# Designs tried in a protein design run: designed miniproteins, single chains. Part 109

Each design is a single chain, and the fold is of that chain. pLDDT is the mean over its residues in the fold that is shown.

## One batch from the design tools (miniprotein)

Design m3813
Fold by ESMFold2-Fast:
Structure m3813 (fold): chain A 116 residues (1-116)
Amino acid sequence: MTEEKREEALEEIAKELGVSVEEVRERIKELRERAEELREEIERLRRLAEERNDEETLRLLERAEEQVDKAEELIEKIERGEGGAKDLLEAEISLGVAEIVLAVVKTVLKREEKRK
């Protein structure tokens, strides 16, 4: 029953975005994979920032985690057949913001590593 409701929601999203249902399924799969990878990266970087007492980097990582959490909630909403095209786009934007924040954090931590 959840699968049928999900398929109906995916068809509606595909229609709203002007893409195929297969494209929507692939985008959702890619978003789940990206969210998992970003969460693992945030956990790793948080341990390094905590060891260094880097409060600024910890704040950036918290912001990145909030964006990943938001994306996961939006993906879960779509998986329940309760989400639309806007939810898919907002999830993609949220993960994109998290990726940019993590790129900045990696640059900062790499500079500090070169100092000692």
Scores: mean pLDDT 84

Design m3814
Fold by ESMFold2-Fast:
Structure m3814 (fold): chain A 60 residues (1-60)
Amino acid sequence: MEVEIHQLASDMVRRGRGLSPEVRRLALRAAGGLSSASHGHDPEGAKERLREYLEAMERL
């Protein structure tokens, strides 16, 4: 699970490179939240940041 979250975070940052600066910012924020949540820090905030990123991606 922890390794899977780390890989997901890395993928989000990498894919964000081809997108608008705002979407890249959201990807980095979501990745940071997922990384922190994998260590037991702020899982609620991590879910919100991931949702914001996914919504931005869907609006493209």
Scores: mean pLDDT 67

Design m3815
Fold by ESMFold2-Fast:
Structure m3815 (fold): chain A 73 residues (1-73)
Amino acid sequence: MELFEKAVEAAKAGNFDEATRLLAEAQRKYGPDSPYVKAAGYYIKAIMAEKAGNTELAEQYRAEADRLLAEGK
């Protein structure tokens, strides 16, 4: 959970290299099929799309992240 929050915060700050590093660590710790890891990846993509001015794509990525978190047990 803490790695997820740190990765998203790094992406919001524009530090995408750090965000991708933290995501890679989470993938190695929890597995790439973890709903939390997949959700983190989509939130990072949403932030990148938003900063690029693609608000529609950002909304789509956020919706996928929220769906994955809801499915997570």
Scores: mean pLDDT 78

Design m3816
Fold by ESMFold2-Fast:
Structure m3816 (fold): chain A 61 residues (1-61)
Amino acid sequence: EIEKLRKEIIEFLKTYFKISEEEAKKRIDDFIKNSSVDELDALKEALKILELQKEILEEEK
């Protein structure tokens, strides 16, 4: 659920943007605060976008 999605996004942000876990968590919280959709839906959409970016990065190799 929400905790699982946050963990997945945090790990991706740490790898992709080279930021700390605390900074990644803050960015997620800020994103949710500024979002007009439910927290769960916002996190699901963010994770989907990040997974797509991962596939693109792998293909660029």
Scores: mean pLDDT 72

Design m3817
Fold by ESMFold2-Fast:
Structure m3817 (fold): chain A 91 residues (1-91)
Amino acid sequence: SAELERLVREAEEAARELADAVIAGDLEKAAEYDRRALEIIERAREEFGDEAARRALEAMTRVILERAEEIAAALGLEIDEALLARMRELL
């Protein structure tokens, strides 16, 4: 449906903004977009069921995985490049 496709796009946009905020070190803004993303996923689940919530979550995960190295560096985390490559293949 058009509404579900809109929610998936909104989830992707929230994930992009979240990644940008984390990379910039803006933790308050990161928390805001994290909340927005969760609200979109929950709305998808309530209106269209678990499969719709899964689609929104997968779309967000793809966006985050595209920026995973930058996010990990900003958070001071080591990233396993082989694991990251496998995760990208699954999504």
Scores: mean pLDDT 83

Design m3818
Fold by ESMFold2-Fast:
Structure m3818 (fold): chain A 81 residues (1-81)
Amino acid sequence: MSLQEVIDEGLKGAKEALKQGRYYLAGSLMLNVADTLKQLGKYEQAEKVSEYAEKALRAAKNGDNETAREYIEKAIKEAEE
């Protein structure tokens, strides 16, 4: 499996988790996407995705689902650009 295929599957999983209101899972999947982006040499993009995903995970852990959703959406958008 190529690293790009790993990113594509991670993005699909994160979008599905987001639709289901599973914000902690979606954030965790976006951290995995960030790690794969680093393996592809996309360091700046990976750092931004990781930062948004970490903010989403902190919000989800605190029950702030609205903030978690916002940061997951930002992480997905960054990973797709």
Scores: mean pLDDT 87

Design m3819
Fold by ESMFold2-Fast:
Structure m3819 (fold): chain A 98 residues (1-98)
Amino acid sequence: SEKQRKINELVEEAKKLSDEAVRYLDQAEAETDPEKQIELARKARELHDKIVKLGDEAEKLGASLDQLVEIAVYELKTAVAMTALASKRPELRDVLFP
């Protein structure tokens, strides 16, 4: 169905955004310029926020429990990476978890 195609697109988008967010967090950890590090951390947080919104949209469209769990796993993967970076770089905590 059209609805099912849209839900599948949201799941695939959530996966892509999660992978991109983790890449930004890895770049932020390696970055030595504080301003660039903050920008990379902010980009990762914005991608996490987008994944949350994709989950909400999928739920409204009637996504299955399995599909909602898959999006939640991508949200959790990003949140865990954000937490790990905040632990190593405490100065980024307020950027990552405003």
Scores: mean pLDDT 91

Design m3820
Fold by ESMFold2-Fast:
Structure m3820 (fold): chain A 74 residues (1-74)
Amino acid sequence: MTSEELEAMIERLRAISEEHAPVLEELAAEAAANPERPIEEVLRRLGERTGDRDLLEMMRFFAELVRRGETPEV
């Protein structure tokens, strides 16, 4: 959860996502068009499109890390 850990996760995601880059770009564009859609929906679609469990687990962990860094209060 330090800068080193984040950098390592990004590097791993980048290495894995180079093979799945087109799908990631497609989902990123879809998320930009639908900003109200929760991250969990994006992750589910990523899994359906790639079938890459390791990528999903890393993305899910990254999303949880970001969510914990941002504590929304209503």
Scores: mean pLDDT 60

Design m3821
Fold by ESMFold2-Fast:
Structure m3821 (fold): chain A 67 residues (1-67)
Amino acid sequence: MKYNLTEEEIRFVEELPKTGIAPEAADPEVRENILKAIDKVKKGEITSKEEALKIPGVNERIADAYL
């Protein structure tokens, strides 16, 4: 699925394993879930960290860094 994300946002997700925030973000399926979560935040469907954390693959560090 195509998301309207910037290259910086995509790079942020790709760098998660390198920074140690979410090593499993190197997995394409986990990465897709995180990208979908960011897309939902941009659309206003997710406005809180608690809602973002309900998405598989999104941890507290990812939610805090983006939201």
Scores: mean pLDDT 70

Design m3822
Fold by ESMFold2-Fast:
Structure m3822 (fold): chain A 82 residues (1-82)
Amino acid sequence: SPLEEERKRIEKELKVLDMLIQGKTLDEIANELGISKEEVEKILDEINRLAKAHGITLDLNDKESVEKAKKLLEEIYSHLLK
């Protein structure tokens, strides 16, 4: 279903953010997810686009910004994550 596909997409985005919070590099994230580094960067671009609409700039060198982006996604997509 479209809702199930959207839920899985958001879960993947949250997993990427969790791995960044854990201090993993983009290469390590790509290897763990079995995808390319370019696909990880695409996921981060999608997250950053949403975050910017809500006044948050995703800075991969700032753990607090990553945590704020994660909280934002959990709040916006709470209806899919229950």
Scores: mean pLDDT 85

Design m3823
Fold by ESMFold2-Fast:
Structure m3823 (fold): chain A 61 residues (1-61)
Amino acid sequence: MSLEEKMEEIAKKLGMPASVVKGAYKLLQEGWSEEQIIQLMEMQGYSREQAEKAIEEIKKL
């Protein structure tokens, strides 16, 4: 199972676009803090709980 497929499954589980999960993954790799990524996702209309769950799942990859 590819990294891309795993990110698409996370997106489907959390009810958000795969592009949002992929974006969060890239920002984590670039050294952005979890809080900065959560705030960016909240600005896009996602809840803090959804953002925190997305980051938690990405960190398991």
Scores: mean pLDDT 83

Design m3824
Fold by ESMFold2-Fast:
Structure m3824 (fold): chain A 86 residues (1-86)
Amino acid sequence: SELEEKAKKALEAAEKMVEIAEEIRFPESEEPLEEAKKLLEEAKKAPPEEAIKLASKAAEYVAKAFEAIPAEHFDEVRKRLLESLK
């Protein structure tokens, strides 16, 4: 169904975001990243509608993980993100 396809795409996007965040993990990003990983696990077990909501929540915590990284590391973060998009 269309909803199942949307859920699959949301899960794939959130999983990719978690993978990138894990790759460039810093101690300051640990707590929000672990929360994102828990939400992603729950999303994978949830029905499509709930999976989309949980995947979106996981993406929110990935953003918090990046925000927690000290500014002096942002050039390295940006470089790795750009390389991941190729």
Scores: mean pLDDT 83

Design m3825
Fold by ESMFold2-Fast:
Structure m3825 (fold): chain A 92 residues (1-92)
Amino acid sequence: SEKEKLIKELKELVEEIKKSFSEKEYEQVLNLAKTVFLLDVPEEDREKMEKIFEAIKKEDWKTVEELASVEELRKIIASLKFAVAFFQSFGY
């Protein structure tokens, strides 16, 4: 049930980002979030993490749920929240 709650939070966050930013700005927010997220990822886990982020971009929530752990979902959500705050703080 914790994983289901995090998937719901992630879906709602992505929908909020899409409503708050233009299509071009949304792409920039996702790219910053991905860059930040990957900074703390060990080399051996990078391919799996890239697949999870690609699934988020495609809004393939079934694949996100299957591949991502609870801890990974929390880190992804934190990275997206950071990216949003970054763009908003610098007048975007």
Scores: mean pLDDT 83

Design m3826
Fold by ESMFold2-Fast:
Structure m3826 (fold): chain A 62 residues (1-62)
Amino acid sequence: EEAKKLAEEAYKEFKKAGNTPRAIGLAVQKIIEKAKNQEERDKAIEYFLKLLGLKFNRAEAA
């Protein structure tokens, strides 16, 4: 479950960058860089998108 921690670290950097669309790309790039395998990368990105979705997709997901 290191993918989850990787996503949380990326999300912290996303917030520090001011919730900008460009910050999303930077956070995803950081996940890709740190992931060891495609499986771990996929899980980390998916979890990161869930964190992001809770912020921007409240009406649809929750």
Scores: mean pLDDT 70

Design m3827
Fold by ESMFold2-Fast:
Structure m3827 (fold): chain A 89 residues (1-89)
Amino acid sequence: SITLRIVIAEVRLVGANTELALAQKHSTDEEMIKEIEELNREMQELMDKLRKAFEEGADESKILEILEKIYEVLDRFNKLAVELENKIK
């Protein structure tokens, strides 16, 4: 669906920006690297749940619940990426 494509594009964009910021700090921020790895794992699990829900024709309320959690993880990625970029400058 269009909604799923948009979500995937946003996840990829945030991930790419976070990975780029992390690459600049790879030798100094082990704790932040760990947080990014945990967020990536959580995002993969949520994306799998979302895909499964669409394939099974789950109720709109269930799809929205999963999507809300995805946006929560996206917000956490964005905050972490901003923190990393601020430390570089």
Scores: mean pLDDT 68

Design m3828
Fold by ESMFold2-Fast:
Structure m3828 (fold): chain A 80 residues (1-80)
Amino acid sequence: MKYTALVVVENEEGETVAMKRVTADSLEQAKAEIEKMRPELLEEARRRFGAGKYRVRTAIFDANGNLVEEREEEVEVPEP
């Protein structure tokens, strides 16, 4: 069964600054992809838009487009 893993990084104004979507063959694989994508997208946001406060939204959808799992968190990305 196919799952879709989505990570969206938003700035304080609610604008999407980085986003990545991948397909996975299992729920466990979808969770692993989110753990991999999350730090990559936060680093991309930092490189392009600077250090600061970001909102990270993660979601997993099943093959029919139903939301299986969702998380939202506020992350402060420090300067290097």
Scores: mean pLDDT 83

Design m3829
Fold by ESMFold2-Fast:
Structure m3829 (fold): chain A 80 residues (1-80)
Amino acid sequence: SLSEKVKEAYKKYVLPILAEEAKRNADLEDPSVEEEIEILERILKKLEEKLKEAKTEEEKEALEIAIEEIKRDIEELKKL
């Protein structure tokens, strides 16, 4: 299980990025696989930029978890 501090960091630093991208694409009807990959690649870039600015180990761990999850999602979509 993730520590409470890492979960808090995830909510503070990761969820806003995911929410912003979800809002940007809210009106997108039935996105293609290619469009979904582009969305995930934009999220990945934002998370990687945030990781470079991360000041605590909990922030870094939360961002690294999110980055690895998004990378796996992109690779899964590329197999379709």
Scores: mean pLDDT 84

Design m3830
Fold by ESMFold2-Fast:
Formats: sequence, C-alpha cells, structure tokens
Structure m3830 (fold): chain A 64 residues (1-64)
Amino acid sequence: SNDEVVERVGKELGIDEETIAKAKEYIKGLNEREAVVEVMSFLRQQGYDPEKVAQVGLRLYAEL
C-alpha cells in the first residue's frame, strides 16, 4: 500500500512521524509506483539528502 511505502522510506531515512503523516497525505490516490516517485520528490523538498532518498526510493520502486 502507499502507506507502507512511506513507512518503509521513513524507517530507512529516520524520518519523523509528522513528516511521514504529511507524505501519506501528499501521495493519496496514486498507484504504488507513482507514490514512490512522489515521496522521493516530497522528501527532497523537505531537505533530505537527494542521494539517500534516490537510493531508498529506487530500491523500493524495483521491488514493486
């Protein structure tokens, strides 16, 4: 599910619960592959390391 995608990314990147909740709202209505791409974009906008975000997101995208 999209919620599980956000929770997996959040766990690997050490993201706080409030940012996880915002990411879940941001990706509502997307399919899981679109959700991974949009979560990566959202986290980059929040100031997370783009290289680490890409590493985690692309791995999850490949597992879908």
Scores: mean pLDDT 80

Design m3831
Fold by ESMFold2-Fast:
Structure m3831 (fold): chain A 92 residues (1-92)
Amino acid sequence: DARELLRRAIELAKEAAMELLKTSEDVTLGIGLVLRAIGLELDLELGADEREVAERVLELAEEILERATSEEAKRLAEEARRLAEEALRLLE
């Protein structure tokens, strides 16, 4: 359950970062956020600690929310944040 929540949270964070990239003039920052999401997906698949991954997904989602100007990017990042928080609760 926690692993499935993390996979979904990472996918939503990646979508949020891609949406932010479309509307951002700071292309380097936008690309960096997308790459961070991809890195988290790889870490999870390679057996990294799920709690550490969840904390990093939460951090990424919050960073996207701080920068997001579109409703879609905010919605996706907020959903990613909620799923990461739920995963952390399950992992204790």
Scores: mean pLDDT 85

Design m3832
Fold by ESMFold2-Fast:
Structure m3832 (fold): chain A 79 residues (1-79)
Amino acid sequence: MMEEAQKIYKEAVERAEPLFREAERARAAGDEARARELLAEAIRIVGEGLLEAAKLFPEEISEEMIEKTKELTARELAA
């Protein structure tokens, strides 16, 4: 059920969170290149988690998971 897909996605997001935080620090320090590298890696982790969840539990993918992934991708483009 939704719990399995959400657990896979949540684990991916949790692995990506330190990278998002480090990217924000790099951006604040003026290191835009480093910030972009960290954001790209974080987005890949989240995207892989969403795809894995969709492969195993396609009917359990929520609109919230999709929207959160879109928001994280938008943050990369805005950085």
Scores: mean pLDDT 75

Design m3833
Fold by ESMFold2-Fast:
Structure m3833 (fold): chain A 85 residues (1-85)
Amino acid sequence: MEELDEAIDWAAEMFGIPKERIRRVLEELEKNGITDPEEALKYLKSIDPSVTPEEVTAAMLVRDNVELVRRAKEAQLQRIKEKLE
């Protein structure tokens, strides 16, 4: 949770987009399992026409960064477990 909030804050500052907007876009992408940027933009514009390609890009970068960190932590925990065997 906290790690996700920090990533959203960073993206909000970097892209000049309100953090609540990035959070909402990210939540919609996660709810629908959308991984393709073109599908994401079409879907999001159908529910909120004010959504921009930049907002979709920012949300997807946040999502992918959090997922990569999560996977890296899982891999590291597995390595520690193997070393203790």
Scores: mean pLDDT 75

Design m3834
Fold by ESMFold2-Fast:
Structure m3834 (fold): chain A 95 residues (1-95)
Amino acid sequence: SLLDQVQQLSQQLLAERDVDTIRKLLDELVNLSKQGGVDVQRLALDTIGELADTAPPEALPLILEAAKNILKHLPDDIELISRAIGVILRIIGLM
């Protein structure tokens, strides 16, 4: 399922330290979030939030762009939109 793919990708992404690999995995996460429902989008945003805390600082601009890209493609769901905005503000605070 898409949710299983996002779960596996999230585990890989949170363990990854190489910025170029993080870029590739973030692009995959964004693409899966565009195809999936609310559960997929929620997990993708949670993963990006955790990644902001654990990733090398050099990856923060990539993580920010991924969060913004997901926000652009969210449904009119106040919980998801609020979650995405919270993640974006957290990332900006770390830069």
Scores: mean pLDDT 86

Design m3835
Fold by ESMFold2-Fast:
Order: structure tokens, then C-alpha cells, then sequence
Structure m3835 (fold): chain A 55 residues (1-55)
């Protein structure tokens, strides 16, 4: 799960995506992987940690 989120973040960063866009995409993927919604206040690191803790 975490490896997939990291790969997505790296790809989006390489494409020049904004921090907000990367966070939004990571939130969507994390929701698909864990079945949980994440607060808008969560950054990419917090989403990654939450996914690890729910695995």
C-alpha cells in the first residue's frame, strides 16, 4: 500500500503536479486501498502513515 502511494507521488512530482494535486490523488488512492476517507487537512506524509497503520 505505502509503496504504491510513494510511486504515485513520485510520478506526479515528475510530471510537475502541484503539492495540492499530489495530496488529492494520494487521498483518492488511500481511500481505495483502505476504504476510509481522509481529512482535507492531511498532507501526503499523514496519508502515507495512516495507510501503513491501517494495513
Amino acid sequence: AAARLSALARELRAQGASKEEIIARMKELARELTGREFPESYDGNQIGVAVLLSA
Scores: mean pLDDT 68

Design m3836
Fold by ESMFold2-Fast:
Structure m3836 (fold): chain A 73 residues (1-73)
Amino acid sequence: DEEEERALAETLARHTPKVREAIRIANELQDLADKDLEKASERLKELGVPAIKKDDTNAEISAKISQAAVKAV
């Protein structure tokens, strides 16, 4: 549920500005992965995170995106 995800993101953002930046970057990477998985994998590699594999679950993709967002801030 996007509304539930937004509520959690807003709660986390109240704790620190860096968390807000990480959420923004994670959302950008998730949007890229939804539109172009190969290009998203290249961006993850640039940030020092393993590329998304074709057999990765949604949870594994989200974990890689979160790791990249944390490294970017």
Scores: mean pLDDT 76

Design m3837
Fold by ESMFold2-Fast:
Structure m3837 (fold): chain A 85 residues (1-85)
Amino acid sequence: MKKVVVEHLEELEETIRKAVEEGLSPQQIVNLVEDELQKFAEDPRISLEEKREIAAVVAQVMSYILQGKVDKALELIEKKKKEIE
């Protein structure tokens, strides 16, 4: 189960990095992050408690992206991955 959460966080990081490389706006990047969060929320292998914790982290990630602080958003995801592994 920990592996599934980490895989979702890795997909989220990849999505953000690719969007930045493509020159997408902060709002466009947030829209993609919302799509990844929906996939995470719909995964029945993840507990409701873990979904709530990750939703809080993703909300902060979205906030950093909208502030133009993409590096801080990626650091937050990496920190959360290390806490789970």
Scores: mean pLDDT 83

Design m3838
Fold by ESMFold2-Fast:
Structure m3838 (fold): chain A 81 residues (1-81)
Amino acid sequence: SAADEFIQSVDEEFMRKVEEVWKKYKEGELSKEEAIEEIKKIVDEALERLRANPLISEEQLARQESSYRAILDYVEKELEA
């Protein structure tokens, strides 16, 4: 569906942006705290894009929010280790 295709495009952009932050962190351009802050912004931007699309249901939005927040939690734990 058009909604599923849009979610896929948002997921792909989300992962690309997270990868870019991770690369900058590895290259010493960002601290751990700065990397976490940037990923939080990326989560907020992805959720705003989904909310702005009237084809996206509340159920679909809740699933994507859960997924994006799980990725943020994983990154925070990895950077603390």
Scores: mean pLDDT 87

Design m3839
Fold by ESMFold2-Fast:
Structure m3839 (fold): chain A 88 residues (1-88)
Amino acid sequence: EEEEKEILKKLLDESLPVLAERFGLTPEQAEEIRRIIDEMLNSEITPELKEKFKKRLTDIFSKSPRVTKEQAEKIAEDIVKLIEEIKK
């Protein structure tokens, strides 16, 4: 669990600048995504929190000029699912 969190943090540090560039996200938006993911990793994911995290991620990705609302929702859903699997 703790080791997995450290590995994920390193992957996020490496991946977020690349993803921000690809999606045309600002540094501030990339930072917000990272903050949401960190919050998910440090919280017990209840059904209510899962819905809130999915919405927050969808809203951020939807601000990208290169991502459709449908793609943003799918990306958010995939991220939440991945975090749930890691926390098992």
Scores: mean pLDDT 75

Design m3840
Fold by ESMFold2-Fast:
Structure m3840 (fold): chain A 86 residues (1-86)
Amino acid sequence: SAKEEEEQKAALEKLLELRREKVEKVLGRKLPEDMSSSEILKLADEVLSEEELEEILKEMVELLKKSESPKLKKLAEEEEKIRKEE
C-alpha cells in the first residue's frame, strides 16, 4: 500500500532528523539543511557513541507513540517491550 510506504518513509525521516539534532549537539554547530540522508547517517556513526544512538532510538519510539498512525504506535510498543525484557 502506498500509505504504508509513506508511513515507513516518515518514520525514517524522523529518525534522520533525530540523528541530525544529536550530531549538531555533539559538534556544537548546525549541519547544512541540504545535507543528504547518507551523509547524516555516516556522520552520526562517526561522532555518536552507542549510548547516544540508543537515546535517539528511545526518542524515536516516544515520537512514534504520539503518532496518529496505529501502525507506527504498534512499532513503538514492540520496541519498548523488547527493552523491558533486557
Scores: mean pLDDT 71

Design m3841
Fold by ESMFold2-Fast:
Structure m3841 (fold): chain A 61 residues (1-61)
Amino acid sequence: MSPQERLDALAAGIPNPKEGETLGDILRRLKPDITDAQLEALAARLGVSTATLKAYKPSEL
């Protein structure tokens, strides 16, 4: 799977994402104290950059 397909698969698994809400926003909503290190670990697991993960919009892409 490409990194984009992995992001799309993750987006499909997110319950009730809002229009225009980024993965970074969703993660902050679900876990307000989430650290940049945790976001980096998630991005690495998906094969994308942390910036790409933070900017990804599940309802748009």
Scores: mean pLDDT 70

Design m3842
Fold by ESMFold2-Fast:
Structure m3842 (fold): chain A 100 residues (1-100)
Amino acid sequence: SMEEVEKEVEKIVEEALEEVKKALETVPDSYLLRVLFDILHETALRMEELMKKKNVPQEEARKLMHKYMTKLLLEIEKLMEEKNIPGVEKFRELFDIPEK
């Protein structure tokens, strides 16, 4: 069911956010953006794999991917701002996040 798929997507996002939190605490600033990109890329691949495995129609998969990747990007930006992490402006530019 679509509700079951959305719950699995939410778990993928929650796992990605935990990886992001660890990266923000442990990764040197000079490598942080690359590590965040790797986490986002792996998360997108996990979502795509799940959608294909569950035979989600392309349009519905696109909408779910956009919704949850956007949510993940906004949460990462918020965490970077809250922790005063350098590079948040570059992160916004790279992912087309509107300035506040």
Scores: mean pLDDT 82

Design m3843
Fold by ESMFold2-Fast:
Structure m3843 (fold): chain A 74 residues (1-74)
Amino acid sequence: HMEEVNREIGAVLRIIGTLLSYEFGEITEEQAVEDLKADLPLVSKETLKRIYEEMVKAGLVSEEQKKIFEEALK
C-alpha cells in the first residue's frame, strides 16, 4: 500500500494548500472548489473527517467548501 499511502498524503497536502490559498486570496472560489472535488475522493473518510474538523476550528473553510466536505463524508 505504499503507492496508495503516498497518493493520500499528496491529496491531504493539496487539500490543506487549497484551503490556505483561498483564505489568503491566492485563488478563486471556483478554483478552490474544483481542486477540492479532485482531491477529497483520494483521502479516506476517517482522515478527511479529521482534516475537516481541524480546518473548521482554524476558520479556514468557507460555506461552499463546507458543503463539498460534507458531501464527500457521506
Scores: mean pLDDT 82

Design m3844
Fold by ESMFold2-Fast:
Structure m3844 (fold): chain A 63 residues (1-63)
Amino acid sequence: SSAQQAAFDKIAELFKDKSSVPVQEAVEAMRPVSEELADAIADASKGKETITAEEAMRALLAV
């Protein structure tokens, strides 16, 4: 879907030159693209300060 493509593109942009990013940065970046994905990233990252590209992609596939 268009929303899934936008979310995928945003994840690719966030992790272009980084293996991990701050959870808050990832959640804030995803909120305007997909509220469900932003919430999924927040849930998957409970107790962590950073999230990896693999973790973000896993969250995307779960919604």
Scores: mean pLDDT 79

Design m3845
Fold by ESMFold2-Fast:
Structure m3845 (fold): chain A 88 residues (1-88)
Amino acid sequence: SEALKALEEAREAAEKEGEEYKKKMESQTTPEIGELLGEMYKEYKSALRMAEAAREMGEEGLAAVLEHEARQKYEELKKKVDEAKKKE
């Protein structure tokens, strides 16, 4: 299925971006904080890209759920980044 391949590519891209964000945050904070922020960023980007892919497939309901999830993940990420800045 071409739709399943698009979702798989979206997930792989998010995983790569999560790893890059993790390495960046580890160098600016601690390994533990970098790992947490990298995982949160991956979850955010994964939901965002999957929402986009779902919308392109005509899966409006799935896209709306994933868009909502992405917004929630983004807010949590922002809060954790602010906490990390206050501790370092």
Scores: mean pLDDT 80

Design m3846
Fold by ESMFold2-Fast:
Structure m3846 (fold): chain A 102 residues (1-102)
Amino acid sequence: KEKFKEAVEKTIKELEEKLPEFKIIDKLPEDHLAKLLYNFLQALLNGDLEKAREYLEKLKEILDENHPIVILAEKTLEATEKEDYEEAIEYLEKLKKLILQE
């Protein structure tokens, strides 16, 4: 669990450093893709899985349920809900790389 929290914190920090939208997250509308992703990651960091699910459902509305970002976010949340933190970290790393277009 501690390693998972560290992975989430590192992901948030790396997104803030590399993406302009994440540097102005507080100024973005609540339905902006970057704001929803940020709020999803913050909910995971805080262990608020119910709130993380809410943000994931909003992501599905803006993208679609088959979008790679949605699929990886869903898999990260499902692994976290199962307390499979090793699997959650793997999906989180894939999600991060996709968001960074790496």
Scores: mean pLDDT 82

Design m3847
Fold by ESMFold2-Fast:
Structure m3847 (fold): chain A 72 residues (1-72)
Amino acid sequence: MRDLLEAAQLALQTAKQHEDKAQQLLKQGEDAMKKDPVKGKELKDKYDKLAQQNLTAAQGAREAARRLLAEV
């Protein structure tokens, strides 16, 4: 029971870290576009892609935590 709970808590922490990273990346992309719409577009596309990857990782971690908690 305790090991499953600890694993679930770590998975939720990992999900939060990925979500925070995604928000930070989206902000950086928007800021790049505001400074130079032409040059910033490539940076925004790159940051948006990295943010999407982090959101996907966060969903996976939350699903893993849900499964672990279901076994408790």
Scores: mean pLDDT 82

